# Ledger of designs, part 69: designed miniproteins, single chains

Each design is a single chain, and the fold is of that chain. pLDDT is the mean over its residues in the fold that is shown.

## One batch from the design tools (miniprotein)

Design m2401
Fold by ESMFold2-Fast:
Structure m2401 (fold): chain A 70 residues (1-70)
Amino acid sequence: GPFLDIARKIIDVLIEEKRPLSVKELAEKTGYSEKFVKSVLDYLEKLGYIEREVIDGKTYYRLSPELLAS
């Protein structure tokens, strides 16, 4: 369904870019709205697949270290 499709795209973008990304950047790269992307990111964070970080008052998201297994 749409939720699984966007979740997969978000994870794929994070894998490809190899850096923390903002909601705006993820929305631009996935083609989905910022509101929808934010909702999916909140779920992925709750599941432990991604981590949220705040840099200079701006929120970014990255893959959880457990998924990168280094």
Scores: mean pLDDT 82

Design m2402
Fold by ESMFold2-Fast:
Structure m2402 (fold): chain A 56 residues (1-56)
Amino acid sequence: SRQAVIEETLRQGRLQLDQLRRQYEEQGYSPADADRMARSAAARDAALEQRRQRLG
């Protein structure tokens, strides 16, 4: 199940990145800038979610 868990996590991560990238592109950022910003935002959101899970 380890491989299946990794695959599902990557799938969800791709969907989140695609959504964030589209939002930044809609704000007028280039695709390259939107991708960079989306990755940064996703990493921050993941860190916040980990903290939320621990604190309640």
Scores: mean pLDDT 76

Design m2403
Fold by ESMFold2-Fast:
Order: C-alpha cells, then sequence, then structure tokens
Structure m2403 (fold): chain A 100 residues (1-100)
C-alpha cells in the first residue's frame, strides 16, 4: 500500500539521520567503534522488524541481509561499516520513493 510505503520512507529518513549523527560522533571521537557498530546493528534490526509489520517483506529481507553481511565482517572499520549501511539505506529509500 502507498501508506505503508510512505511510513517506511519516513522510518528510513529518521534512521538515516540517526546514523549520519552517529557517524559524526564517531569522527569526533565521542563514541567507540564497538558502540557505533552495536547501535547501527540494533537500528537495522528494528528497521527490518518495522518493515515486516508494514507488510514490506522484500525491504525487510534486504535490511536483514545487510545485518548478516555486516556481522560477517567484524573487522570492518566502524566508519566504513556506517558508510556502507547509510548508502544501502539511501538506495532502499530511493527504490521505495519510485513506488509512490
Amino acid sequence: SQEAIQKAIDLLEEHIGDLEALREALLAGKVSEDTARAITLALLRSLAAQFRKLGLEEAAARVEALVEEMEANPDLPALEFLDRVIAALRETRAELRRRL
């Protein structure tokens, strides 16, 4: 539904903003790399659960796959981890916007 897609876009915009703020905090040395990774994974898991509640199973599966990819790379620097996540969420948002 268009309403579910709009809610998903709103959630993505909120989470992208939170992750961009987290990235700036990491660059400023205000958070540890482990804390930044933990917060990012928690936000992604929350986002996937919300997408499932909205009936957006494909979008949920894509976010879940991103979690699995990130967990498979524990030695990835937190800044690169955040950049990859933010880019993937922006792509997901762009795809959903095309469906409106």
Scores: mean pLDDT 88

Design m2404
Fold by ESMFold2-Fast:
Structure m2404 (fold): chain A 61 residues (1-61)
Amino acid sequence: GPLEPARVEDAEAAAQKALEYAKKGDIVNATNYSVAAMLLYALAGELDKAREYLKKTEEAI
């Protein structure tokens, strides 16, 4: 919920949205959701996943 700390599921949802926007050619929203996924994984303590999405964001730019 909106008062909960960041969770892996929230990061996964952002990652899925990034992929959807990338497939549609919406690079701005794809990049924004990829950055959100990276940050949410980092806040959840999933540093390996955060690094993975940092690389995916670099590839999208």
Scores: mean pLDDT 74

Design m2405
Fold by ESMFold2-Fast:
Structure m2405 (fold): chain A 117 residues (1-117)
Amino acid sequence: MEEEERERRLREAAEVAERLREALLATEDEEERRRLAEEAARRITELLRDLELSEDQLESMREMAKKLLEIAKKEGYEIAAELAEKALKSEKPSEMLAYLVVARAVGEAEKLRKAAA
């Protein structure tokens, strides 16, 4: 994957995550929020299917996913915790990054929902 194409696909993945965050804030049904998150993860995985990461980059992402999982569990963000755990169990870089990005978006939406209550 060329650097310019990689940056373009990463921007598209970020846009999917931002649209997910907005949809989650508009959605009160927990099962629908879980469905939207899984759909976003599948879309991002496909966008990044040819993504290759160095061993150092993979280790960095694994540490980010661990920290996100710890925060989500501490705050009671069950869907974000589930997605972060899926990122840690992912063997493909594209899948790991997709679940990490989606878990962050879900966590941010739950934080905003909690602040609005």
Scores: mean pLDDT 84

Design m2406
Fold by ESMFold2-Fast:
Structure m2406 (fold): chain A 97 residues (1-97)
Amino acid sequence: EEELEQARRALDEAGSALGKATGEFVKYAKEYSKIDPEKAEQKAKDFASEANRTISEADRLVRRGDVEAARQAIDMVNKKLEEAKKLTEEFKKKVDA
């Protein structure tokens, strides 16, 4: 049925959102690196690597053609998206202080 097609589209949207959020996180980490250069850039690189790995794993799950696997994939990407947003806000607060 259309559930797999909808899940694939939802995953593409979630992956795009995660990419944008990771980009914002890296941008603010770079601004914070003027205050604490050693930790900000490395933390941003580590998170970007984890985000890319999460997207790759999610894509593999969706390709199995299993609705349950697709649901798990979307949940996994959305959890990383929320982490990216939280880390961005933490860096913004430190830059503003």
Scores: mean pLDDT 72

Design m2407
Fold by ESMFold2-Fast:
Structure m2407 (fold): chain A 95 residues (1-95)
Amino acid sequence: MIKEKKIEIEFDNASVEEVEEAMKKALEELEKLGADELEVKIKLIDKKSGLESEKVLKGKTEDMKDIALEAARAAGAVAEEQGLRLKFTFIGYIE
């Protein structure tokens, strides 16, 4: 039986360091719950137009730690440079 745990985090004007710290904390929480597979949705939201871009990463928990941190750093840098809002949605799947 698959159980889902969802964590949502939103940033407005956050530093890359703050984004990375929050990402690590969310990943640690899902790992402690025994999530075998993770889905991470990364949204960049333009405050002026309301246009959203979304990237979805899915994989085994062990593989996702490094991939999700790299993606978070990249998204954080773009958001800081362009004044975008960041939203992360984490879904952990537990069997």
Scores: mean pLDDT 79

Design m2408
Fold by ESMFold2-Fast:
Structure m2408 (fold): chain A 73 residues (1-73)
Amino acid sequence: MILKKPKGVSLEEAKKIAEEAKKETPGVSSVEVKEIGDKFEVTVDSDLQDPDEAKKAVEEANKKIEEGLKKKG
């Protein structure tokens, strides 16, 4: 997922938001945030064996990260 960098949000803050989303989303194994110009690239991984459950976990974490970034910006 690639998101526009919100006004006043640092890479460190974005990483904290991603870690919180990981903690709140069952089935997410890792999150990574990279800064690419004026955007954040967010990578969410799931270790769930079921592909449908893995997709749902990734989608929920991505939604929480996007909402967290919007609240900070």
Scores: mean pLDDT 80

Design m2409
Fold by ESMFold2-Fast:
Structure m2409 (fold): chain A 83 residues (1-83)
Amino acid sequence: EKEEKEKKILEELIDKFIEMLKKHLGISEEKAEEIRKKLKEQKSLEEFFETLREILKEYGFSEEAIDEILKKIKKYIESELKK
């Protein structure tokens, strides 16, 4: 139950994240689909955050920016799971 809800929340976050990358960094649709598939294939929150960290680092985000993004995502997931 919680696992399914968590996965759905992550899928929504992935879609928003990909949209952000396309608008702000100008990544191609091919690259966007590749990133989306990688993130959706993760089985756990830990694997999801590790993959997300690697992607953000690849696009030149600082450790500080990555930490802020991951904190916001984690807080959002925790909030949604409590509903």
Scores: mean pLDDT 74

Design m2410
Fold by ESMFold2-Fast:
Structure m2410 (fold): chain A 111 residues (1-111)
Amino acid sequence: SAVERVEQIVEEARKNPVSPEVAALSDEEWEELKELLVRAAELYPEEFAALLDLMDAVGLGRNVLMLTHAALALVERGASVDEAFRVASTSTLSLREALERLRRALRAREE
C-alpha cells in the first residue's frame, strides 16, 4: 500500500539522509515527518501511489525532502501528481517550513 511504502521510505531515508537538511532532523522531527506523510497517504492513497511510482521512475524514490514538498502541494492545493512533482522540484521552502505547512493543511482536512 502507499502507507507501507511511505513508512519504508522514511525509515530508509532516516538511515541514509539525502541532504544535510534532512540529516539535521531531530528524532522528534523524524517521527512527525513519518506521521504527516502517513496521514497524507491515508487521505490520498491513489495520488500518493502514483507520486511514489513517478519518483521511483526518476530515481528520487527515497528523497523525503521532495516527497514532503510534493505531499504539501497535493494536500494544501489539491495539485495533480505531475503538478505536485513540478512544485516539489522548484520549491524554495525549507524542510521545516514544508512540515509546518503540511501539518496545518492536514489539520484543515476534516472527516
Scores: mean pLDDT 82

Design m2411
Fold by ESMFold2-Fast:
Structure m2411 (fold): chain A 77 residues (1-77)
Amino acid sequence: LKAVSVSDLEAYLQNNQVPLHLLNPQALQLAQEIYPDSPVLQHRNAALIQHYLLSDQSQETLEALPPPVRTRLLSLL
């Protein structure tokens, strides 16, 4: 697995937007718990969580996640 930077996570979200039906259901559920009032933030953060889980899971990749998402992921690991 290749190291992923903040810029790489943003590029993944921007250029390879994952259709809602292809998102991992657990990643989507986690995003819904963090952002209950924003479908846009739910979709974006579900894609970011999925990308993090498929990457090298480095400290840099973890720090690239929004603080609420990062805190919740750390509580589940």
Scores: mean pLDDT 64

Design m2412
Fold by ESMFold2-Fast:
Order: structure tokens, then C-alpha cells, then sequence
Structure m2412 (fold): chain A 93 residues (1-93)
């Protein structure tokens, strides 16, 4: 079975959903500004990926309570996907 592909896809979905939620929060905070550049979007994606992997990222400025809630959700979902992926890999052998 394609356990590695499935886990990778689920992990990428967690990262993408997290980045979109963070982008939406930033846009809602500053709706009249073009504050979200392509570079900032890449930073949000990197931050979401690092959080999903359980890594601390010190490169992002302090987040709001809503952003912290999204980060905790990304972290929890990322951990669940990793554990599920490892379990499937062990079962596949």
C-alpha cells in the first residue's frame, strides 16, 4: 500500500490548511493593506510546516491569540499525521 504517499499528502494538506488560516487571520487584521506578499506567504507556509513537524520557529514575530490557536491546531494535526504514517509503515512490513 502507498502508506508513505498517503502520509506525505495528509501532512502537506495540514501545512496548506494551516498556512491559509494564518493568511486569513493576517488579512482580517489588515483588510485594507496588501500586507501579505509572496515572501510572507512562503514564510507562513514554512512556519506552518515547522509547527506541524513540532519545531519551534523563532523567525516569525509574536502571534495573536487566534494565530496561536491555529498554530496549536497545526501542531496537533501534524503530530497525528506523523504517528498515523509511522503506524502504517510498521503495519506494511
Amino acid sequence: MKAEEEAKKEFEEVVEEGAEKLKKIAEEKNPDSTIITEEELELLRKYAKDVAEGKESGEIEPVTEEEKKVAEEIKKKGKEVKEKGKKKLEEAE
Scores: mean pLDDT 67

Design m2413
Fold by ESMFold2-Fast:
Structure m2413 (fold): chain A 98 residues (1-98)
Amino acid sequence: DTLFTPEVAAAIAEALYKRTKDKEARDVLSKIPKKASPELMELAEKLVEYTEKAQQGDFEAYVKAMELGIEMLRLAGQEKLAEEVRKKVEEALEKYKK
């Protein structure tokens, strides 16, 4: 899985743990040596919120979650990976819409 840098993964795991107190999220945090920046943490908390809404059938929340993930990759310095993920997400959304 090449979608997340350690910093992005740490931010998502911490946001998920704060929201759910999930033991699996806590275990992931213990294995990631890098601490997420405050900016990445804010985006990760929004990502977790929109992901929960998307799981309830909110398609707009799904799109927002994908946009937040791409923005997190850009902030982590992975601009090329962010653009590749953006293209794949757009292709998947077009297939879903049809």
Scores: mean pLDDT 69

Design m2414
Fold by ESMFold2-Fast:
Structure m2414 (fold): chain A 80 residues (1-80)
Amino acid sequence: SPAAAVAEALLRAAEASGSPAALEAVRQGVAEGRAGLGLHRGLEAMPDEEQRQRFIEALGREARRLGASEGGVEATRASL
């Protein structure tokens, strides 16, 4: 399902950030069936701007893999 694909994309992006706390926060949100909450908690768990940038870049890569347009990927990055 699209929701499952988004949840997996968020988990992979959180892994790529290198933050175990962010990965755990995303996992908990996803387990609750709330991928958006998982994204929010993951970002809150990353106080380091470098980790946040890795997460955002990984999200863009995952969105492209799921067939999102380049414009859609860029708009999502700008909102994070």
Scores: mean pLDDT 73

Design m2415
Fold by ESMFold2-Fast:
Structure m2415 (fold): chain A 78 residues (1-78)
Amino acid sequence: DAARIEELIAEVRRLAREVATLQAELGLPADPEASAAVVETRAKELAAQPGGAARLEALRAGLAAEKARLRAQLAAAR
């Protein structure tokens, strides 16, 4: 389903930007724009492969977990 894959790529792109922003707020050595662009390129490559939707779901879940970890770390630092 092309619509589902497009939705997953959009969610992955959004999560990658949110993760990069949190990394920057924590003073971690990450370029938010470069990190998000690299993740978006990887997501598009995964989408082109057999089982792309499942691969994108796994990438999205990993980014969501990383976002939650960084948000907890940022809250503890403040």
Scores: mean pLDDT 77

Design m2416
Fold by ESMFold2-Fast:
Structure m2416 (fold): chain A 70 residues (1-70)
Amino acid sequence: MSAAQRRAELIQRRNEELAKFAEEGRKVQKDYEEAVKKDPSLEPKARERLNKLGKEYQQRLDEIDAELAA
């Protein structure tokens, strides 16, 4: 595979991960907003869950960016 083809593939994967995690993040946010309204003690847990999702998302992007830099 040429360097240009590999780069295009990685950019496509990056865009797909961005779209997927935007969708998942929105769904998680909505679910926890409803839960926190019923039980405010869930607010720290909701924040932790969203932070974890953000870290997983960033880790996947970092892996793709590392391959792009190689």
Scores: mean pLDDT 79

Design m2417
Fold by ESMFold2-Fast:
Structure m2417 (fold): chain A 93 residues (1-93)
Amino acid sequence: LEKLELLLSLLRQGKLSEAEKLFNEIADEILSNPEETILSFTPKEKQLLIEVLGDAFYYKINVEKTKQIAASLLKYEDEFLLKFRAHSILHPD
């Protein structure tokens, strides 16, 4: 998703309302077809996605969709570090 870099930038600038709108667009695309979408991602896109999910969870941007995408990453991704970070988002305690 070419918009992931923009979303991460918005989150890190504290532009939370703009970030939430863009996050919801991206999240809806991923959640409409999570297996195919996640498996189509490059390693760079997966890394950007997990950074976005971490920041979105930290700022409480649509916690439900953030957890759903993290769960999908944990289910469909085989890379240890991405799985570890997704698990941490689902189990923050």
Scores: mean pLDDT 75

Design m2418
Fold by ESMFold2-Fast:
Structure m2418 (fold): chain A 56 residues (1-56)
Amino acid sequence: SPADEAGRRGGELALSAKNEQEAIEAGQVTADLLAPHLGPSGGRAAGEMARREGLK
């Protein structure tokens, strides 16, 4: 589904982050990509998760 594709793209961005700035950007992009599918709260939660993964 489009939502699954958006989630996969967000996950790839998080895993590709090489520094804190890229992790923050991955989180913002993930939130924007998933908000239309999960709603504002779901998009924010997904973005926070992606940012945290990018920092690992």
Scores: mean pLDDT 81

Design m2419
Fold by ESMFold2-Fast:
Parts: sequence; C-alpha cells; structure tokens
Structure m2419 (fold): chain A 79 residues (1-79)
Amino acid sequence: YEEKLKKARELIEKELKKLEDPSITLDEAKENANVIFQAMGIIMSLAYEKYGEEALEEQLKLVEELKKYIEEKIAKVES
C-alpha cells in the first residue's frame, strides 16, 4: 500500500513540474494531465480500499483542486 501510494505521488509531482514549464506544448500538457489523472485514480482506489467512502471526502477535494489547476494550465497554453 505505502509503496504504491509513494510511487503515485512521485509521478504526480514529476508531471506537475512539467506542466509548470512555460515552453510546454498543448499536446504535452494534455498528455501530462492524463498521467496525473491516472495516478490520482490509483490514490483514490487505494484510499477507498483502506479507509472506505467516508475517508475519501478530503481526497475528493484535492482531486477537484488539482483538476481545476490542470484545466487552467491547459487553457493558458491554448491562449
């Protein structure tokens, strides 16, 4: 559990740094966003298995914040 969670978090951090690169292309930004969303899905699944639905409330808020952040980054690249 902990090792899978650590790897998923490391992947998200790595891909978020790529999204912060001002030279990133729209295609690259969308690909990085997909990788982040997949890693977030893994974290959510692991949290659900270990803690159940009630423990997901904070994770859902984090997912919503990250989704908005990524969407804003993609919109800026498109502009």
Scores: mean pLDDT 74

Design m2420
Fold by ESMFold2-Fast:
Structure m2420 (fold): chain A 80 residues (1-80)
Amino acid sequence: MEATLRLAESLGFDPEEVRRELEALLAGLAPEVAERFRELLEAGARRALEAPSLEEAEAAVQAFLEENREEWLEILEAAK
């Protein structure tokens, strides 16, 4: 969760609190679903961090979610 925590810190959140909240959420999921969720969060966060502006970071995250919509929906369905 390196990129996810870096993004949280850049947005003014405490990265340790964000890590604890995410780990608590992931602990409630099946291990394979939790791992997929971590990978999607990291990939999305990396894409956002590469953006030159906040507006482009938001657009990059939206595009990433749209590109990975099926995978995201599968994770949410499994986490239900």
Scores: mean pLDDT 75

Design m2421
Fold by ESMFold2-Fast:
Structure m2421 (fold): chain A 98 residues (1-98)
Amino acid sequence: DESIRLFYQLLTTLPPRSAILVGGDAPLRLDDILAHAKKLGLELPFLVILLPRSVAEELRRILGEDWDRYVLEGESAPEGVIEVYRYDGKALTPYARY
């Protein structure tokens, strides 16, 4: 899968604890993003990465019981797309789309 390959390439370029992964079928809320960032010990600025369902499902299989620890339940990106946003402490803004 091209999207899964691209996602792994993206992950290898990110600094540790610099991003939140989002996947699932729920509304994405800023308060949930901020709570998850605090839980993971992320500092500003951090990235918010929306996964397509295919990538989210593969990660769920790999992470198993650790899924809820690392991935925020929220809106999925369209299939074939990885959407990246950046949070700077004031606003969540579009950063990249792969």
Scores: mean pLDDT 74

Design m2422
Fold by ESMFold2-Fast:
Structure m2422 (fold): chain A 67 residues (1-67)
Amino acid sequence: TLERELNRVEVFIESTETFIQMLEYIANNLAPEAKEEVDKMIARLREQREELERERERLKRRIAELK
């Protein structure tokens, strides 16, 4: 159901946010060169989170149209 899909997307968003927080914590203790690589990983994860947020909004809108 759409509600189950929404729940899965919300779990993916939560997991992605957790990974970002962990990487930010690690980055604070890295040499400059390693930090730059981790910053790139964080940027990619933030882009992924944005895509998941758009999917979440699409599902919410679809559910609202049905109710």
Scores: mean pLDDT 83

Design m2423
Fold by ESMFold2-Fast:
Structure m2423 (fold): chain A 73 residues (1-73)
Amino acid sequence: NIKKAQQKGDLALQHLRDGDAEEAAKYMVEAGKYLGKEKVGEEIAKQILSGEGATVDVVQQTFDKLIAEAKKK
């Protein structure tokens, strides 16, 4: 469900803003599962954990694109 993915993604972004990369990565994987794109969620989580290029803005833009793509069916 896209709504559940959005809720999990919002939690991931909140934890990332709070400096909790491990919880952010966990919720991003869950968001990917709700979109049927678990591997993409895992890749974003890996970027969050590595700290390379995983700014809040970049992660949010990537997640927003996934949600938009899912809404297109």
Scores: mean pLDDT 79

Design m2424
Fold by ESMFold2-Fast:
Structure m2424 (fold): chain A 73 residues (1-73)
Amino acid sequence: MNDAISAVTSSILSSRNPEVRTLLLQAMNALFVDKDYDKALELADQAASLSTDGIGESAAKSIKKIVDELKKK
């Protein structure tokens, strides 16, 4: 899980697209503040669809991994 969180954070910092960055930040808030996993997955998929550099796709995969680990607990 820590590796997945680090991957999403790195993607936010590396993304040149402010829309992708905003969607990833909203997805992280949905995961850890709102505990809304369905919303987090939706926002991650939107970030992946807007990404042209693979950063959004990588971050979306990491968010799905975080959701799976949080559901297991």
Scores: mean pLDDT 78

Design m2425
Fold by ESMFold2-Fast:
Structure m2425 (fold): chain A 77 residues (1-77)
Amino acid sequence: SMEEILEKLRELGKRIGELQREMRKLRQSDTPEAKKRLERLEAEQGKLYQEIAKLSEKVPEDKAREAVLTGFFEGLG
């Protein structure tokens, strides 16, 4: 259903927000370990954007955008 797709888009947006929060912390550190973790989080973010793009095709653009953005801010805290 449309509601299920919008909820999945909100969840994906929330994960991106959480990743952005973690990447911000990692950017404060110049250690090799922090750089490797940052690369892994950036790769995960790329996969999440691909999933968002696929799901967004199934619902109205304005509703998809609102769901992702709502989730994103929830993920940021």
Scores: mean pLDDT 90

Design m2426
Fold by ESMFold2-Fast:
Structure m2426 (fold): chain A 69 residues (1-69)
Amino acid sequence: MNLKEFIERLKRFLDGQLTEEERKNVLFAALLYLKRGKKPEDLTDEEARKVVTEALNYLKKKIEEQKKS
């Protein structure tokens, strides 16, 4: 999955447009990207939304960096 597709899936997670399995996969990928060492099932809905939001912001910053340097 490229960065653009990952960002789109993170946005769909926040919009509630993902299946349960897709939500778990996106959350696991976000946790891995942020190096949090937690499992998706160990998070509350509030924690999951915060993790997804942090991953989305992190990826947006990385894309901006790639455009400049």
Scores: mean pLDDT 77

Design m2427
Fold by ESMFold2-Fast:
Structure m2427 (fold): chain A 82 residues (1-82)
Amino acid sequence: SLKEVVIDALEKIIEAIRNKADKELVIQALDDLIAFLKSEAAKHPELVAAVLPLVEEAKKAVEEGDYEKAIEYLEKAKEAVK
């Protein structure tokens, strides 16, 4: 399901951050998830509206080197998946 795909992606990105993966790799994974969510917006507008802004804020946090804040946003994104 879409929910399972999104949760799996979020969990893998959180794990990558916790395991100190390269910043560029984490940003690419976030960009891939953002692109995927945007492609699903017409079919699943409520889920995308709830999750996409949190993933975009997580990306900004990673770009700024604030990994704790990035994880916080990604955990909130997981909770937003109904």
Scores: mean pLDDT 89

Design m2428
Fold by ESMFold2-Fast:
Structure m2428 (fold): chain A 84 residues (1-84)
Amino acid sequence: SHMSKEKIEQVKELLKKGREVIKKAEEGKIDANDGAKEAEKLAQEASKLAMDAYKEGLISQEQTSKLLSESSEVIRRARELKKK
């Protein structure tokens, strides 16, 4: 449905922004700790949106699991920034 596609696109846009923040931090364009915090926040917002969409019946368990996996990867990369 259109609503399902829209929610998936919103989650993916948040994750894309998180990845862009990580890249800017890795390139030294922003502070690594600030970049890590912002990327974690964006990934957490993405996870919440995906879970809310699942609870509303808008996306499948398989779609939700994939989006949560991608969110976890953004969080993992953000945490690696804090170690440098």
Scores: mean pLDDT 88

Design m2429
Fold by ESMFold2-Fast:
Structure m2429 (fold): chain A 65 residues (1-65)
Amino acid sequence: SEMTELLRKALEELGLDPKETEFNPLTLQGVGVTEDDIRELGIKIGEGGEVSNRLALKIWELQKE
């Protein structure tokens, strides 16, 4: 999926480990991340807070390039 590759790149550019960092699924869905993308990369889901907003913003920026 194009989204899965964007999500992977965003995590790498932000230096975030998807196994160590908790992300809010609703925040990610706001930028088009699906449950399948989350499952494929094994992203840890929970409250997430500010880090979820940073990841979502990075995905949105990469989508505009």
Scores: mean pLDDT 80

Design m2430
Fold by ESMFold2-Fast:
Structure m2430 (fold): chain A 101 residues (1-101)
Amino acid sequence: MDEKIKKLVEEIAKKHNLSEEEKERAFELLKHLYDSGIVFGMLPEALETFLVTLAKSKLSLEKQKEIAELVARKLFAEVDGIRPATAEDVEEAIKIAEEAL
């Protein structure tokens, strides 16, 4: 599991030009979401953009994990059968999560 997450994070880091610190944050965020059982189905792709945004924000890792969980839960709750989460949904959820904290 960790090996698969590390490879995914390496690809994301190369694609989005993440620093070593941002890459480590992205790894911890993905691991947290997988361990929590939140990430499945279509969420990984929507969350890729969101995780890159969080990793680049330079917030503490603990804060980033908290926000990542809130946004992932929000995206999941809004999926009512057939509606996929949009980039706008992700951005709105990030703002709501930041204001809730």
Scores: mean pLDDT 67

Design m2431
Fold by ESMFold2-Fast:
Structure m2431 (fold): chain A 71 residues (1-71)
Amino acid sequence: MEEVHAAWRALVAAAPDMPLEKGIRLVAAFLHLVAGFPEEAARILDELANEETDPQVKALLRRLSEAVRAL
């Protein structure tokens, strides 16, 4: 959980100008995680990572997905 929180904060800091559509999908991933569906949360994060063109944000999304799956 602490690693997931750290990765989430790093992602938000790296992508302050994230489009609303992607922001909503990040919130959906977080809600799935809180509801006890880490695999579904990780899948949403993987989809966002595949669509991302910024290599730093892409790496952070993949890191967050891996941290979520490790729970």
Scores: mean pLDDT 75

Design m2432
Fold by ESMFold2-Fast:
Structure m2432 (fold): chain A 82 residues (1-82)
Amino acid sequence: NAIEKAEKILEEVRKAYEAGDPNWRELALKAIDEIAVLAEQEGKINAAFFAYLVKRLIEQNPDKEIDYPALLENVLRILKEE
């Protein structure tokens, strides 16, 4: 199940982020790319749009106090509900 795989990756992102592991960024970018592909394949335009937006925020704002795990979780929620 693609959604269950995405949820597991998001748990790994949250764990790395909360631990201050710099690898959280690579994990988050991988997770958001996988969510974006799934959203595009399922025709979920809103989820795809927000996935792109979150990816750009991660790329452009590495040092900001932004709860990126929560943003990723919200994109997955939109994907599930759309």
Scores: mean pLDDT 80

Design m2433
Fold by ESMFold2-Fast:
Structure m2433 (fold): chain A 84 residues (1-84)
Amino acid sequence: MSKAEKLEALTEAAVRIAREAGLEEAAEVIEKAGKIAIEVVKEMEAKGASDEEILKAAEEALEPIREELERAIEATAEAAHKLA
């Protein structure tokens, strides 16, 4: 799988976990962040960028929503732990 395909699979899994836990707002933030990151990864891979360049570009693209994304991931991880 490409990096974009792996990220799509991880995003889908995280969104599913958040929704199953009743964290709809967290699911929406994760889905939005995933779409932004996947688009950046696809563009950078198409240009032959290195793994470091791809990671940096994705992090920069997510900076405007970084705090929201961190909270959404933390809430989802806590919910996953409680459901396990």
Scores: mean pLDDT 81

Design m2434
Fold by ESMFold2-Fast:
Parts: sequence; structure tokens; C-alpha cells
Structure m2434 (fold): chain A 92 residues (1-92)
Amino acid sequence: DLEALLRALEEEKRRRQLLEDIAQGLKDMVRSVAALARAHIAAHPGAEHTIPFKDGKSRTTADPAEALALLDEAEKELLELIEKNLEKALAE
């Protein structure tokens, strides 16, 4: 059964790599969207900015400094959520 064990190890390695690649892609997307949102806030200092949070709530502010701080918090929370979901999936 050495061949069966080696095949199972290869399949598990491929599964783990796929999950890690998906998580990395999601993190890269979050960072890219956050960078675009930061640029938008900087370009529109007189506009109201609505920042979504992971709990389905949002916060609105017309202060660009507050909007940037809220965006940094939301980005951090989304990146942490992706990591926790990856850890949970790999623990199976």
C-alpha cells in the first residue's frame, strides 16, 4: 500500500496548494480594491464615503481622514477573515 499512500499524499498536497492559491488571489483582490478606494477618497475630499464591514453594516463619513482609517480597518478585517477561512479549510 505504499503506492496508495503516496497518491493520497500527492492529492492532499494539490488540494492544499489550490486552497492557498485561492486565498492568495482573494487577498490580492482585497488589496487592489482597497488601493482603488483610497485613490477615490483622495480624489473626492468633499464627497461622503461609505465603507462596508464584514458584518453587513456600513459606515458613512465626509471626512477623508476618517474614511481612510475606516477603509484600513475594513481591509484588515477582510484579510483576517480570508486567513481564518483558509486555516479552517486546511484543518480538515
Scores: mean pLDDT 83

Design m2435
Fold by ESMFold2-Fast:
Structure m2435 (fold): chain A 81 residues (1-81)
Amino acid sequence: SASAAAFAERVRRLVEETVALYERLYALTGDPRYRELAERLREIQRQLGVNADKLSPEELQEMLREIERQRERARAELAAL
């Protein structure tokens, strides 16, 4: 549906933004943890693309909340450097 496509696009944009923050943190610190976090988010994005129709609205909302939390943590860590 159009609403499901819009939701998937929002998740994609949040993942891309969070990945970019982790890539910048990795470039500045050399800490492999940030590279691993970025790759895990990319894997979640790939799985969402394949299995979006298998996920409940509740599971999609929880996924959004987890990615938003990671984005805020990454922003805070970047600001602390």
Scores: mean pLDDT 81

